# Designed miniproteins, single chains, continued (4), part 28

Each design is a single chain, and the fold is of that chain. pLDDT is the mean over its residues in the fold that is shown.

## One batch from the design tools (miniprotein)

Design m12998
Fold by ESMFold2-Fast:
Structure m12998 (fold): chain A 61 residues (1-61)
Amino acid sequence: ADAHYAEGVALYEQGRYEEAVAHFERALALDPDYAAARMNLAMALAKLGRVEEAQRALLGE
């Protein structure tokens, strides 16, 4: 979980939002209660214009 979260953050900082989403999704698959990964997943999805998916990520769906 932590390794995928760290990789996702690095990709997000580089503007590589689609790759960041994949790493945050993997972090959540390993730890569904990972609030930081969920928040950053929602932010990355919002950057991609995937607003409905961002809202669902925040709701834990």
Scores: mean pLDDT 80

Design m12999
Fold by ESMFold2-Fast:
Structure m12999 (fold): chain A 79 residues (1-79)
Amino acid sequence: MSVEEAEKLAREGEELFKKGKYDEALKKYEEAARMYARELGPDDPRVARALENMGKVYEAQGKYEEAEKLYLIAERYRE
């Protein structure tokens, strides 16, 4: 799968998040993160960005502890 497909999934996730479709947004961001990690490696900034976006979805759902875990993982991959 291509980086362009992962980017499209991330955009779809953002649109779903804006519509309040949190579970659907989470799935799209998760798929994007997996594709970025597979194509570019886990240390790529695009993986970190997708994980941060998943964290924002969890915050919107009131799942603050899950959001914090994702932010910590994203910070680790920022090198």
Scores: mean pLDDT 82

Design m13000
Fold by ESMFold2-Fast:
Structure m13000 (fold): chain A 73 residues (1-73)
Amino acid sequence: SLAEMREQAERLLQQVAETERELKDTQKYIAQHRNDLSDSDIQQAQDNMRAAQAQAEKQRALAEQLLAEAERA
């Protein structure tokens, strides 16, 4: 159970790191292709990035909770 909690937290943190990398890559892409993208396309991409960031923050919080629970047991 404790090992499973730590493993789940580790997987969540790995997913968070991957999402953060993808967000950074997307931001760079938008900056590099600003003249080729419509304002609407950029706004939609930014909205999607904000949603992904919120999801990553939630996943990080869950990972921290799992690690705290594993530590107490």
Scores: mean pLDDT 86

Design m13001
Fold by ESMFold2-Fast:
Structure m13001 (fold): chain A 66 residues (1-66)
Amino acid sequence: SEADKLVKEAEEHNRKGQELLRKGDYVGAREHARKAMDYAGKALDLDPNNQRARDALMSAMGILTS
């Protein structure tokens, strides 16, 4: 589904953000977290009950507040 594709994009950006956070690239990590939030938000617009999209939003918020 389109929602599934958006969730996968959000998860990949969160993965990249976490990698950059571990390397000390806080600016790069936050940019990827913002993209993950955008993709996860779009997935939730299509499927409001999508738990993977909610989990992706929570992960992205964790990176932004690091």
Scores: mean pLDDT 89

Design m13002
Fold by ESMFold2-Fast:
Structure m13002 (fold): chain A 92 residues (1-92)
Amino acid sequence: SFLSNKPSKEEFEKIKKKAEEYRKRADTLAENGDVDGLRAVLDEIFALAQEAEKKGYGDIAVYLYLTAIDVAVRLVEALRKQGKLEEYLKSL
């Protein structure tokens, strides 16, 4: 089970701080309409979440996926504002 390993409180606090940095970066990128930058932040979060799953740190992985949802909302709003949302969804 990927939930078999429990990270320390200190490791989780580091991840929370990193997630806050990702959300802050996403806010700035969204304000600037930087869709490619937002996609890059999502890729970084997903890579970190997948490594956490691989290590069995399920709580960290879940927290990172929830952070990715926050960033994805910013991406959707940026795409909607630019009239590119439908084109993006068709590319999935």
Scores: mean pLDDT 82

Design m13003
Fold by ESMFold2-Fast:
Structure m13003 (fold): chain A 88 residues (1-88)
Amino acid sequence: MKELLEKAKELMAKAQEAAAAGKYEEAAKLAKEAYELYGKALNIPKEAVEAAKKYVEAVAAEKQGDLEKAKELREEAEKLAAKAEAEL
């Protein structure tokens, strides 16, 4: 799983660069791809990966001024995170 972990690190670095450049939608896409690969490489529960992806979308929406969408996405992320914890 070395290739998946290295790819996830590359995507996360690109996501951080995109966010620093103000490209929040691109940063969110790259971060979500990175979290998906981290989940596969580290056997993270699907619900935890989906929670991280929703949280990234919420941050991007907030940075773009869509506070209502950001709130909805955060609530979805919290529900998915709670579900992931309940599986243990």
Scores: mean pLDDT 80

Design m13004
Fold by ESMFold2-Fast:
Formats: sequence, structure tokens, C-alpha cells
Structure m13004 (fold): chain A 80 residues (1-80)
Amino acid sequence: AEELAERAIKIAEEAKKLAMELLKRAKTQEEISRAIGEVLRAIGIEFDAELAKKRGDEEAAREALREAEKLLEELKKKLA
């Protein structure tokens, strides 16, 4: 159960790093705004995953993992 939450936290941290790279490369107001939004999404998912871990909530951990993986995939495509 905790393993899913730990994976979600790790993936959300990686997504946050990619979103921060987008922010560093941002040149326009639209790029900056979008990058900030991605950073905030990663932080939110990380918080949800940590909360699921503390509560031992396996369903919440699975949800956080799915959201983290989806965000990471989206960010990898944006950086390619």
C-alpha cells in the first residue's frame, strides 16, 4: 500500500523538476503562466500522495500515482 504512495511521491518530484525546467526556459507570459501551473499541479499531486501514505489509503495512493504518471508524460512531451 505505502509502496504506491512512495512511487507517486517520487514521480511527482520528477514532474516538478521538469516543470521547473520549463519555467527556466519560458520566454513569454503565456509560457511562464503555463509552467507555473505545471509546478503547482506537481506540488498538489505530491501533497495528495503524502497524505495517502500517512492515512494508509491505497485507493488515494493509486489515484495520486495515476495523476503523477500522466503529468510526467505530458511534461516529457512538452520538453521534447
Scores: mean pLDDT 85

Design m13005
Fold by ESMFold2-Fast:
Structure m13005 (fold): chain A 82 residues (1-82)
Amino acid sequence: SMEEKKRKEILEYTKEKLRLVAEAVDRVIELRKRAKAEGLSEEEIQKLVEEKEKEEEEKLKEEVKRLEEELEKRLREIEEES
């Protein structure tokens, strides 16, 4: 049914969004690990992590917006199906 197709698209959107969040978190964790291994001070590490978190938040916002636009397009296509 149309409702089942829409539910599937919403669930796939949700899964992809969660994947993008997890990947962004992993990149911040890896940056922190690298900075610590390089012998940076706690103050320097904190500044780098905060800058990286801001960068990743901005990227995530753009990526999620694209996913939302694609979801809306797919939902419209399902609505237009006979």
Scores: mean pLDDT 87

Design m13006
Fold by ESMFold2-Fast:
Structure m13006 (fold): chain A 57 residues (1-57)
Amino acid sequence: SAGEEAFARAEEAAARGDYETALRLYEQAWKTYLSAGDLAAAERVAAAAREVARRAR
């Protein structure tokens, strides 16, 4: 799905230390999952994004 693809790309960007790209892609995945009604996947993405945001600061 588009959400899964965006989440996978966000994880790859985070692994490279590209936190700006990762956070943008996490937001895309989160919005996609919310629109699909997949609240569990949206929460998983939000948790990953919060951890990356902490590391970026």
Scores: mean pLDDT 86

Design m13007
Fold by ESMFold2-Fast:
Structure m13007 (fold): chain A 100 residues (1-100)
Amino acid sequence: MSVEELEEKVKELLEKNPDLDPLIKGLLLFFLQMARSYEADGQEDMAALYKELTEIAIKSVEEGKSAVEVLEEIIKYMEEKNAPQSLIDELRKMLEKLKK
């Protein structure tokens, strides 16, 4: 899926789910911004990672998962793909704040 197609899907998801957790809204927008930035820089592997993270977040929201469950699935996927440890650590900090 192109970044443009993914941006349209996120827009539709946010319009259909106005009560979606602000953290998840922020993560979706952040992942799209990162995918676009890495694609523009020719960093195809990183662009693909953020596109896949966006798709997982969309599917989890569509399945009615909580913000905690969505974030846990994102973290698990990042660990499976050997994403940058600094990014995994930041998302784990966000997860701990959500659990409190």
Scores: mean pLDDT 81

Design m13008
Fold by ESMFold2-Fast:
Structure m13008 (fold): chain A 59 residues (1-59)
Amino acid sequence: AYRRAIELNPNFAEAHSNLGAALLALGRHDEAAAEYREALRLKPDYAPAREGLAAALAA
């Protein structure tokens, strides 16, 4: 759809994904999953957040 596409701030999606990765490294899998879900809400096609969410949910 034209310029009616919602421009989500990619930096917020990236920030949530980075926080999720840090939480995952600390073994805080539920908190990591929540941050990755927020990243995907902001940017649904963001592969690092999708991969991170799968890793967090497999723990």
Scores: mean pLDDT 74

Design m13009
Fold by ESMFold2-Fast:
Structure m13009 (fold): chain A 77 residues (1-77)
Amino acid sequence: SAGVEEVLERPVELIKKGKEAFEKGNLEEAIKYYEEAARLVDETLERFGHALLPEERERLRALREEALKNLEEAKKA
């Protein structure tokens, strides 16, 4: 289905790419991916939050928190 699953998959992909960049020492690239992931989650919650189940919103918020935590770690490295 082209629904909620697609909007969850993209932030997950961005976080994974950020982790790969971080592991390779590409801190600027890692920061970019984590910022994009957090931004995408915020946009998704704002635009489509009304159409999502509470559990789906919770998953998106968890992804945002993961992205922001990883972003902070990359900025401190």
Scores: mean pLDDT 83

Design m13010
Fold by ESMFold2-Fast:
Structure m13010 (fold): chain A 46 residues (1-46)
Amino acid sequence: DALQRYLEARREAVRALLDYNNGKISAEEADAAQKRMLEAADEVAK
């Protein structure tokens, strides 16, 4: 289900932002999580 994949990607993107703020991951890793969320949003829009 595209909607469920989007919701999961959104949760992962939020977690990545928190990890980035805490210095646990790189900016590139946080950006990759955001891109995955946007790709999942595009699938919902189809």
Scores: mean pLDDT 80

Design m13011
Fold by ESMFold2-Fast:
Structure m13011 (fold): chain A 55 residues (1-55)
Amino acid sequence: SEVEELVEEVVRKLEEQGKEEAAKGLRDMVNSLLADGHEAAALTLAKHELERIEA
């Protein structure tokens, strides 16, 4: 899914920067949102984190 692809990209970039706890936190939060059916919120969170890393 688009959310999963974005999360994997963000997690990879965070791990490359040595931010393993941040990567885990993002994955856990997105998984929680998806489990509750909040796919739009999960997608928005993933996009926002990608923008922050690329800035």
Scores: mean pLDDT 82

Design m13012
Fold by ESMFold2-Fast:
Structure m13012 (fold): chain A 65 residues (1-65)
Amino acid sequence: SFDAELAVAFIHMAGSALGVKVDVEIRNGEIIVTIHDDDEAKIKALEELAKKIGKNTGLKVTVKR
């Protein structure tokens, strides 16, 4: 969906800004974010962004490590 495409773009931008490698996939309207980092503060920042996107769009956003 349009909102899902924008959400993916924002998550990628956030990952780049934090210097974190992320993989983002859309599957059946669900956004799956895989974080390739062990910095707890950076992981938490991306999890909070994902939660905010889910709340604002109604999309399911799942974060994996």
Scores: mean pLDDT 81

Design m13013
Fold by ESMFold2-Fast:
Structure m13013 (fold): chain A 113 residues (1-113)
Amino acid sequence: MAAEEAALIAEVDRLSLKGLDAAQAGDVEKAEKYFEEAIEAAKKIKDEVTRYETLARVYIAKGAAYLIAGDVEKAKEAYKEAIAYAQKALELDPENARARGLLAAAEANLAAL
């Protein structure tokens, strides 16, 4: 279980980086495909707190990718999803410093738009 979850997190991170790279290259469709794959991998994480933290992190990266592409409205939607997942992690673990950091980052990114 723990080793399987670590492998899923590594795959999510790899796919999110590919999504950002595709956005920087101007290929928004390819970026969206990589983020869809990252979200599906994250949803397979069995620990709810880790799953929600990982989903929040993917949606922050997805929001950044949309900003690179100049799509402010889709970036706002992605950051709102990141906020929702970070809040879900905090509902389960109120003292989770990582989830609090992700919430603050997503809220700051949304407020800057």
Scores: mean pLDDT 90

Design m13014
Fold by ESMFold2-Fast:
Structure m13014 (fold): chain A 84 residues (1-84)
Amino acid sequence: DLLEAAEAIPEIRRLVEEADRLLQEAVRAAEAGDLARAVELLRRAAELAREAARLAREAGLDEVAAGLERAAEAALRRAEELEA
């Protein structure tokens, strides 16, 4: 399990960093009034967070996985708010 976690951590970190960049781009797009792009970026960030959560669960990092799932849900809720 420790070896599985060690192998998964670099990929989880990469996905989280990419998701964070997309969330920052989504904020900038929304501030610029480009709501369609903000929604697209938020949905992509949520997909990456869910992939990271899946890898975290496979590695036995259940708390990390739960946090990433909550982050994905938050991004999707924000996308729904911008679509309204």
Scores: mean pLDDT 85

Design m13015
Fold by ESMFold2-Fast:
Order: structure tokens, then C-alpha cells, then sequence
Structure m13015 (fold): chain A 57 residues (1-57)
């Protein structure tokens, strides 16, 4: 599933990775209703994001 960041987000579990508003992420796994494992389409780096900080495209 492809999602887009609604705002600039620092990824949990990869504190050095910031996803900018409008960047695309691929959801690799849903841990629960609030937390997704996602990979940046731009960099290939993985981290955890809040489901509320992204929207499906």
C-alpha cells in the first residue's frame, strides 16, 4: 500500500530519517491501528510512522 506524508515526520526506530510532507512511503506491515512499518520510496530507508501522519494515495 502506498501512502503520502501529511506533514514532516521523524520516523520512529530510525531517528536520523525525516520524511518530508508529500513524500511517498510504502507500507510494509501494520503493527496496530496506529503504527505502520513503512519504507521511503525516495531513500529506501525503513521506519515506523503513525497511521494518522500519512494518507493512502
Amino acid sequence: MLVQAKKDVKMLGNESLTVKKGELLEVLKEYDEHLLLARSVKTGEEGLVLASDVEEV
Scores: mean pLDDT 79

Design m13016
Fold by ESMFold2-Fast:
Structure m13016 (fold): chain A 72 residues (1-72)
Amino acid sequence: EIEKLREELRKVVAEIPEEVQEKVVELSDEGKSLEEILEELEKEDPEAAELLKRAIELLEKGMKLLKEEAEK
């Protein structure tokens, strides 16, 4: 389950254009949150922002699964 989400996340990230990936890294190095990075990308490249949003959504699902397993 979590392993499949990790593989899907890697696949989605690989679909993001290199220019967008570089921008995400630069903004992350600047100390910006994922939410702030998404807002910046939505203004400049909304299609790439949707891919990044999906990647974040998959990460959040993985975290929820881990928490549910730990709290059962």
Scores: mean pLDDT 72

Design m13017
Fold by ESMFold2-Fast:
Structure m13017 (fold): chain A 65 residues (1-65)
Amino acid sequence: MIYRIFVKPGASIEPVEEAIKKAGGKVLKRVTYLGVMKGIIAEVPEDAVEELRKLPEVYRIEKVL
C-alpha cells in the first residue's frame, strides 16, 4: 500500500525513512511544501503503519492507494 507520511515541522526526516525501511517498506519520494510541511510518499506493509504512527517525528499518515 502507498501512504503519505507527514513529518512534524522542524522534525528530522531520516528517522522516519529508516523506520519505513526497517518495516519492509520503500521510500518513493520526499515532498516539501513551502517550508511548512514535509512529507514522504512510501510503500508500506499495512501491518507496519501503526508502528510508524508511534514515531515522535510523525504528524499524520494518509493512505494514497
Scores: mean pLDDT 79

Design m13018
Fold by ESMFold2-Fast:
Structure m13018 (fold): chain A 76 residues (1-76)
Amino acid sequence: SAEDYFNKGLEYYKKGNYVEAVKYYEKALELEPNNRETLKNLRKAYLEIVKDPSLPAEVREEALKKLKEITKKLNE
């Protein structure tokens, strides 16, 4: 279920594994595309990826693009 994927995302986020958290939040959004709580948590996870200097620049740049898209969607 979307809730199961969302909760799995929260588990990974709590562990500091933001890349895995994003994967599960995105799976939850595949089932419920406009779920605001999932979008808010996905935005938080992407922000953590953007802030991580150990990740490749391309990964951080893609996360920044996604962060901006999600923020725009949440402001609608």
Scores: mean pLDDT 86

Design m13019
Fold by ESMFold2-Fast:
Structure m13019 (fold): chain A 68 residues (1-68)
Amino acid sequence: KSKEIIQLINEYKELIEKAKSLNTPEAQRAIDEARRLLQEASEAYNKGDYDKAIELLKKAIEVLKSVL
């Protein structure tokens, strides 16, 4: 569980930096949405809802991939 979350966070960090390098309005909207999803994932993790945290992290990653 924790190992999967760490791997997803590392992938998220890589994709967010790639999206920032695009410097487009579409990429900025995807970054903003992904950051919102990461915040929700952190809240779920703090509540002990690891399945919800993983789901939200995967959604953030897919949002970032959609503009790459």
Scores: mean pLDDT 84

Design m13020
Fold by ESMFold2-Fast:
Structure m13020 (fold): chain A 82 residues (1-82)
Amino acid sequence: MLTVEDAEQLKVQIEQSLEQLKKVLASLKDEKEKKEALEKFKEELEELRKLVEESKSLPEEVKKELLELIEKALKEIEELEK
């Protein structure tokens, strides 16, 4: 069950994880390791999206804001895969 406070923490966590991923990708030299890091984060975001979509406890406005942030993060990962 997600609370509004959990949602606010998730927003910060998603943004920080994305920045950390960019730093990891910059330090990695192996294309396989880069692909695995990108796929792992993508899977985590997809699971988060499903949890948010299925949540009955979040207000609709908070749920929409979280889903928009997750979609934006997924789009940035797609750009990093290029």
Scores: mean pLDDT 79

Design m13021
Fold by ESMFold2-Fast:
Formats: sequence, structure tokens, C-alpha cells
Structure m13021 (fold): chain A 75 residues (1-75)
Amino acid sequence: MAEIEALADRIKAEADRFAALANTEEARQARDHLHALVDAMVAQARAETDPARLEQIRRGLEVLLAQVEAAIAAL
């Protein structure tokens, strides 16, 4: 769980950075949606007892982090 929570916190921080750099209403809405999505994924992970499904959630967060970092790099 600590690893998943750390990934979630990092994604949220990068989403905040994206919104600040882009400085558009669309970017702020995307940030809010990413925060909600990441919080839902963490809640799902906390309820998950299957290691394979937990690994799928962790990989999903890694992909999401890479996508946010790529979006920032494209600005």
C-alpha cells in the first residue's frame, strides 16, 4: 500500500504542476479529474486482497504517471 499511495501522491503533484504550467481552465479540470481517478484507484487498492489485481492497479498508476509526465514535457 505505501508504494501505491506514494505513486498516487506523485501523480497528483505532477497533475498540479501540469495545471499550473498550462494555466488553462481545461488543464485545471484535467487535474481535478486525475485527482479523483487516483483517489478512486487508491480506495480500490485498499479494498483489494488479490495480489494480481493489486499489481494491475499499481501498473495502471505507473502508466498514468508516465502520461502526466509526457503531457508536461509536451508543454
Scores: mean pLDDT 87

Design m13022
Fold by ESMFold2-Fast:
Structure m13022 (fold): chain A 93 residues (1-93)
Amino acid sequence: PVTGGSPIMDELVRPKPDLLALLQSEGATSDVYTLQQVLLFLGKYAVDQGLLDPEDPTRIITKGTPLGKILGVDSVDGNDIAALVELILKNVE
């Protein structure tokens, strides 16, 4: 159990192939990333692919997208970092 958020954001993770390909499409060049870097690339991907809800830009609509298939969800709250981290951890080693 950890108190405080910064240590987990600095953890190095190895994305699984589908997530790695998505990160590389956004300019990522490494095999391993911090959780913070993964979150930043996912945010960039959501903006670049037009996945933000036009009525609420904090909401990411992933239904029917490659990101939705990777995370297994139809939408994500971009301000719910804990939920995003849990979804990412299912797709990293």
Scores: mean pLDDT 77

Design m13023
Fold by ESMFold2-Fast:
Structure m13023 (fold): chain A 66 residues (1-66)
Amino acid sequence: MIENLKKALEAAKAGDIETARQYITDALPYASPEAARKLWEARQALVAGDYETAIKYLEEAIEIEK
């Protein structure tokens, strides 16, 4: 699960929205409720084109799940 979040973070940093969203989707069923909330916010930021906010929420989700 954490590996999927790290891959999502790498993809988001590269501007690869589809890859980042796929890894977030794969991680969601295994995330804690707190991390899942951050992942939903990260997905919304990616759709809005706000990569910095998406990266921030992905890093927060990884910190929760470590």
Scores: mean pLDDT 83

Design m13024
Fold by ESMFold2-Fast:
Structure m13024 (fold): chain A 67 residues (1-67)
Amino acid sequence: MSEEELEREIELAFLVMNAAIAEKSGDYETAAKYYREAAELYRSMGDVETAERFEKIAKELEEKAKK
């Protein structure tokens, strides 16, 4: 694994963990932001399936935050 690949994996882990913590605390706006950032990273890496999954989660959380 290159330094760049390692840095991306660490960033993804932090984004997903923070998103899950925010979601559990009811901070849906922050959770959606972190899931969307993780989705962008996965898409940039060519993992479209995972990116689309996180984009869907982010959209659902954005709708919850609106209410």
Scores: mean pLDDT 81

Design m13025
Fold by ESMFold2-Fast:
Structure m13025 (fold): chain A 110 residues (1-110)
Amino acid sequence: MLKVTQSPAEVTVKEGETVTITFTASAPVPNNNVDWYKQKPGQLPELLITNTTTRVSGVSSRITGSGGGTTFTLTISNAKLEDSGVYYPVAHIPGQPSVYGQGTKVTVVA
């Protein structure tokens, strides 16, 4: 089974700053099939990025996915108060359950 780590666990930034979240896997993720989600308290998870780099329609261009193989990154540029939430990757591997990152709690302050 794939072992995964996500960093940082928590981050606080001011509006306009950049947030970088890194997901590292113990082995290459097949086809770079990593999705990124955002979870807010009391809300359903929102899909932001599919297949490492593809932004979902309606998601801000400030949110970008990159990477491949064992290392994947979500970047939030020009952070806004609305970007506060828990962000996590999901790695999809044929023949086994999807592997979830532990989550990064992002807090954006004025």
Scores: mean pLDDT 87

Design m13026
Fold by ESMFold2-Fast:
Structure m13026 (fold): chain A 113 residues (1-113)
Amino acid sequence: SLLAQAQALEDAGDYQGAIDLLTPLAEAGDVGAQLRLAELYLALGDYEKAKEALEKAIEIEPSAELYAMLGGVYAMLGDYEKAIEAYEKALELDPNYEAARANLEAARAKLAA
């Protein structure tokens, strides 16, 4: 699959090649490609592009995982109010999502400090 080709490029350290391969699929509405781009941009520290990719994926197919990742991106950007909103949406979709629960509490602690 094209997602497997993107993974092979990542494994080889060709992050730009993986991005170039995934971008047209993500623009065509492939949620898997949008998620992979978000993971790549997070690994590269490009939080704004990670946010854009996650927002695109959520528009098509919202999930607890995507909202939890979006919350993580907002937390890395220092927007703890938006991080809390995203983690709460993740927990609305999956109340047993332990990682989202822990991250929600951490984000709330940051606002209280």
Scores: mean pLDDT 86

Design m13027
Fold by ESMFold2-Fast:
Structure m13027 (fold): chain A 60 residues (1-60)
Amino acid sequence: LEEALKEAEELVKQGKYGEALGVVVDAAREAVREGKLSEEEAKKIIEEETEKINEALKKA
């Protein structure tokens, strides 16, 4: 998950907003599936990253 979040931040900086969101969502869901993260924690991470990406998307 941590590496995926770093990758998503780099993708946002490169203007690849859709890919960044996909990376975050996939990694968070995978972490929940593997039992490494609760569904509530995954939802919070997805929402926080989605807000950042959505703000960048509004500028695109």
Scores: mean pLDDT 77

Design m13028
Fold by ESMFold2-Fast:
Structure m13028 (fold): chain A 71 residues (1-71)
Amino acid sequence: MEAIEAGARAAAEAAARGEGPAGVASSTGQKNYEMAKKLGGDNKEAGEAATAGAAASGVERGARAMQHMSK
């Protein structure tokens, strides 16, 4: 859960700064990388898996938030 929230916050903050999609993706990737290291997974494969999982979870939450706002 912490990874999803940190990624979402980083994306929102980058968007608030007027960064485009590339800037948002870069900010989110950096946060996920640092969190993977903080969780004790200093292995490259573990870091990549954690990053992919966090990104997938973020997408799902974003889609649900959009549906909620639409209704």
Scores: mean pLDDT 54

Design m13029
Fold by ESMFold2-Fast:
Structure m13029 (fold): chain A 71 residues (1-71)
Amino acid sequence: EAIELLEKALEAAKSPQAKKYLEEAIRHAKEGDYEKALEYAEKAAVSALLAGDEEAMRLAIEAVKELQKKI
């Protein structure tokens, strides 16, 4: 489930910026706004990559793949 992957990414995340984007992605996904959820999940993955937050990045990328299936 996309939301479960986003929540796991948030738990793994160490970067404050990645955490903020993951929180937004989760909020939009719970509202059914999968396009905005995808946008924020992509921003979270990039932010995690730049911070060297490998586990959060990997989980955010998996969430992106699942969100793409819903739009």
Scores: mean pLDDT 86

Design m13030
Fold by ESMFold2-Fast:
Structure m13030 (fold): chain A 67 residues (1-67)
Amino acid sequence: SDALLAEAQRLVREGYRLFQQGRYEEAIEKLERALELLGEVDPSNPRAQALRAEAERLLREAREKLR
């Protein structure tokens, strides 16, 4: 739904902001929640696909920073 996409986008933006501040554990929490919401959206939706790719990329980078 559009509401789930909007909330997922908000969470990805929050995660990016936290990542930029070096708050990697908090960024991971936001990005994981965004991916949970995107899992409830039609997988063929191109906006959902783009948000999922962005969230997965940021999540990988944040996890690498904690290693």
Scores: mean pLDDT 87

Design m13031
Fold by ESMFold2-Fast:
Structure m13031 (fold): chain A 79 residues (1-79)
Amino acid sequence: SAAQLAALIGSAGAELADAGTPEQRPLVLTGAAGAALEVRGEAGRAATDAALAALSPEQAALARRAAEEARRRALAKAA
């Protein structure tokens, strides 16, 4: 659900607060969400699309770029 994705993004945001750089926030936030999407399949993808649609265009673009990078890294770790 979108609520589960929001909780994952929020959890990743707490880790970013510990990491200390605002520039890394989109990467950290979408890292956890990207991994969850691979596990949740098509239903998780639809929920993520809905969550991204709620963001401003700039925030959505940053989140999508970060999700793409996080997905690439997650696939590399799984291989």
Scores: mean pLDDT 50

Design m13032
Fold by ESMFold2-Fast:
Structure m13032 (fold): chain A 86 residues (1-86)
Amino acid sequence: SPLLERARELLAEIQSIYDEIKKTTDPEKALELGKKAVDLLQELARIYAEARKRGMSPEELRELSRLVQEATDLLNEMSDYIEKLL
């Protein structure tokens, strides 16, 4: 599924951004990267909404839901990490 493949790609990009945040000592760069991660999560949420609208299989919808949850958990970890850098 193209939507499922794009969702996995977005989660991987969010994971990469978190890794880059952990490597920076610049709070401004960390905030900029955090904003990018939020934008990617919004795109992932839109993919999930579109998948539901299209009536995709229950298996694909469960996987997309899991990817959205994992991305949300990563954003929460990023937020906590960035707050400690400030």
Scores: mean pLDDT 88

Design m13033
Fold by ESMFold2-Fast:
Structure m13033 (fold): chain A 65 residues (1-65)
Amino acid sequence: SALEERMRALAREVLAALGLRPEQLSEGARRTLAREIAGHVTAPPGERPSEEDVELALRALESLL
């Protein structure tokens, strides 16, 4: 989906900026990053992203392995 591709592009950009590979992230760190990506892409400022959007961001991150 266009949304998943946008989340994947942002995930790739963030990981590159931090000098990290997705496999270097712990499960907790991956979940935290996924929530931040989903929030940035889909949620208004101050609101939490939906669990569906967080799961989509997690799948986007996992696709970078």
Scores: mean pLDDT 80

Design m13034
Fold by ESMFold2-Fast:
Structure m13034 (fold): chain A 63 residues (1-63)
Amino acid sequence: NLTKGQVALAQGKYEEAIKYYEEELKKDPNNIVSLVNLARAYKKMGDEEKAEEYLQKAREIGE
């Protein structure tokens, strides 16, 4: 099922998507879906440093 964060990403509402996925990570810091989608949202916002940081965390957990 699409979460509120996924809907926000699909609509190009990157700030809203970041807010939803950050809330999910507060509850589950190892949520790979939230980490990957935060990386996508930050990359769309031009914050490549944060995008790479979240993507790196997702890779470490997923292996």
Scores: mean pLDDT 80

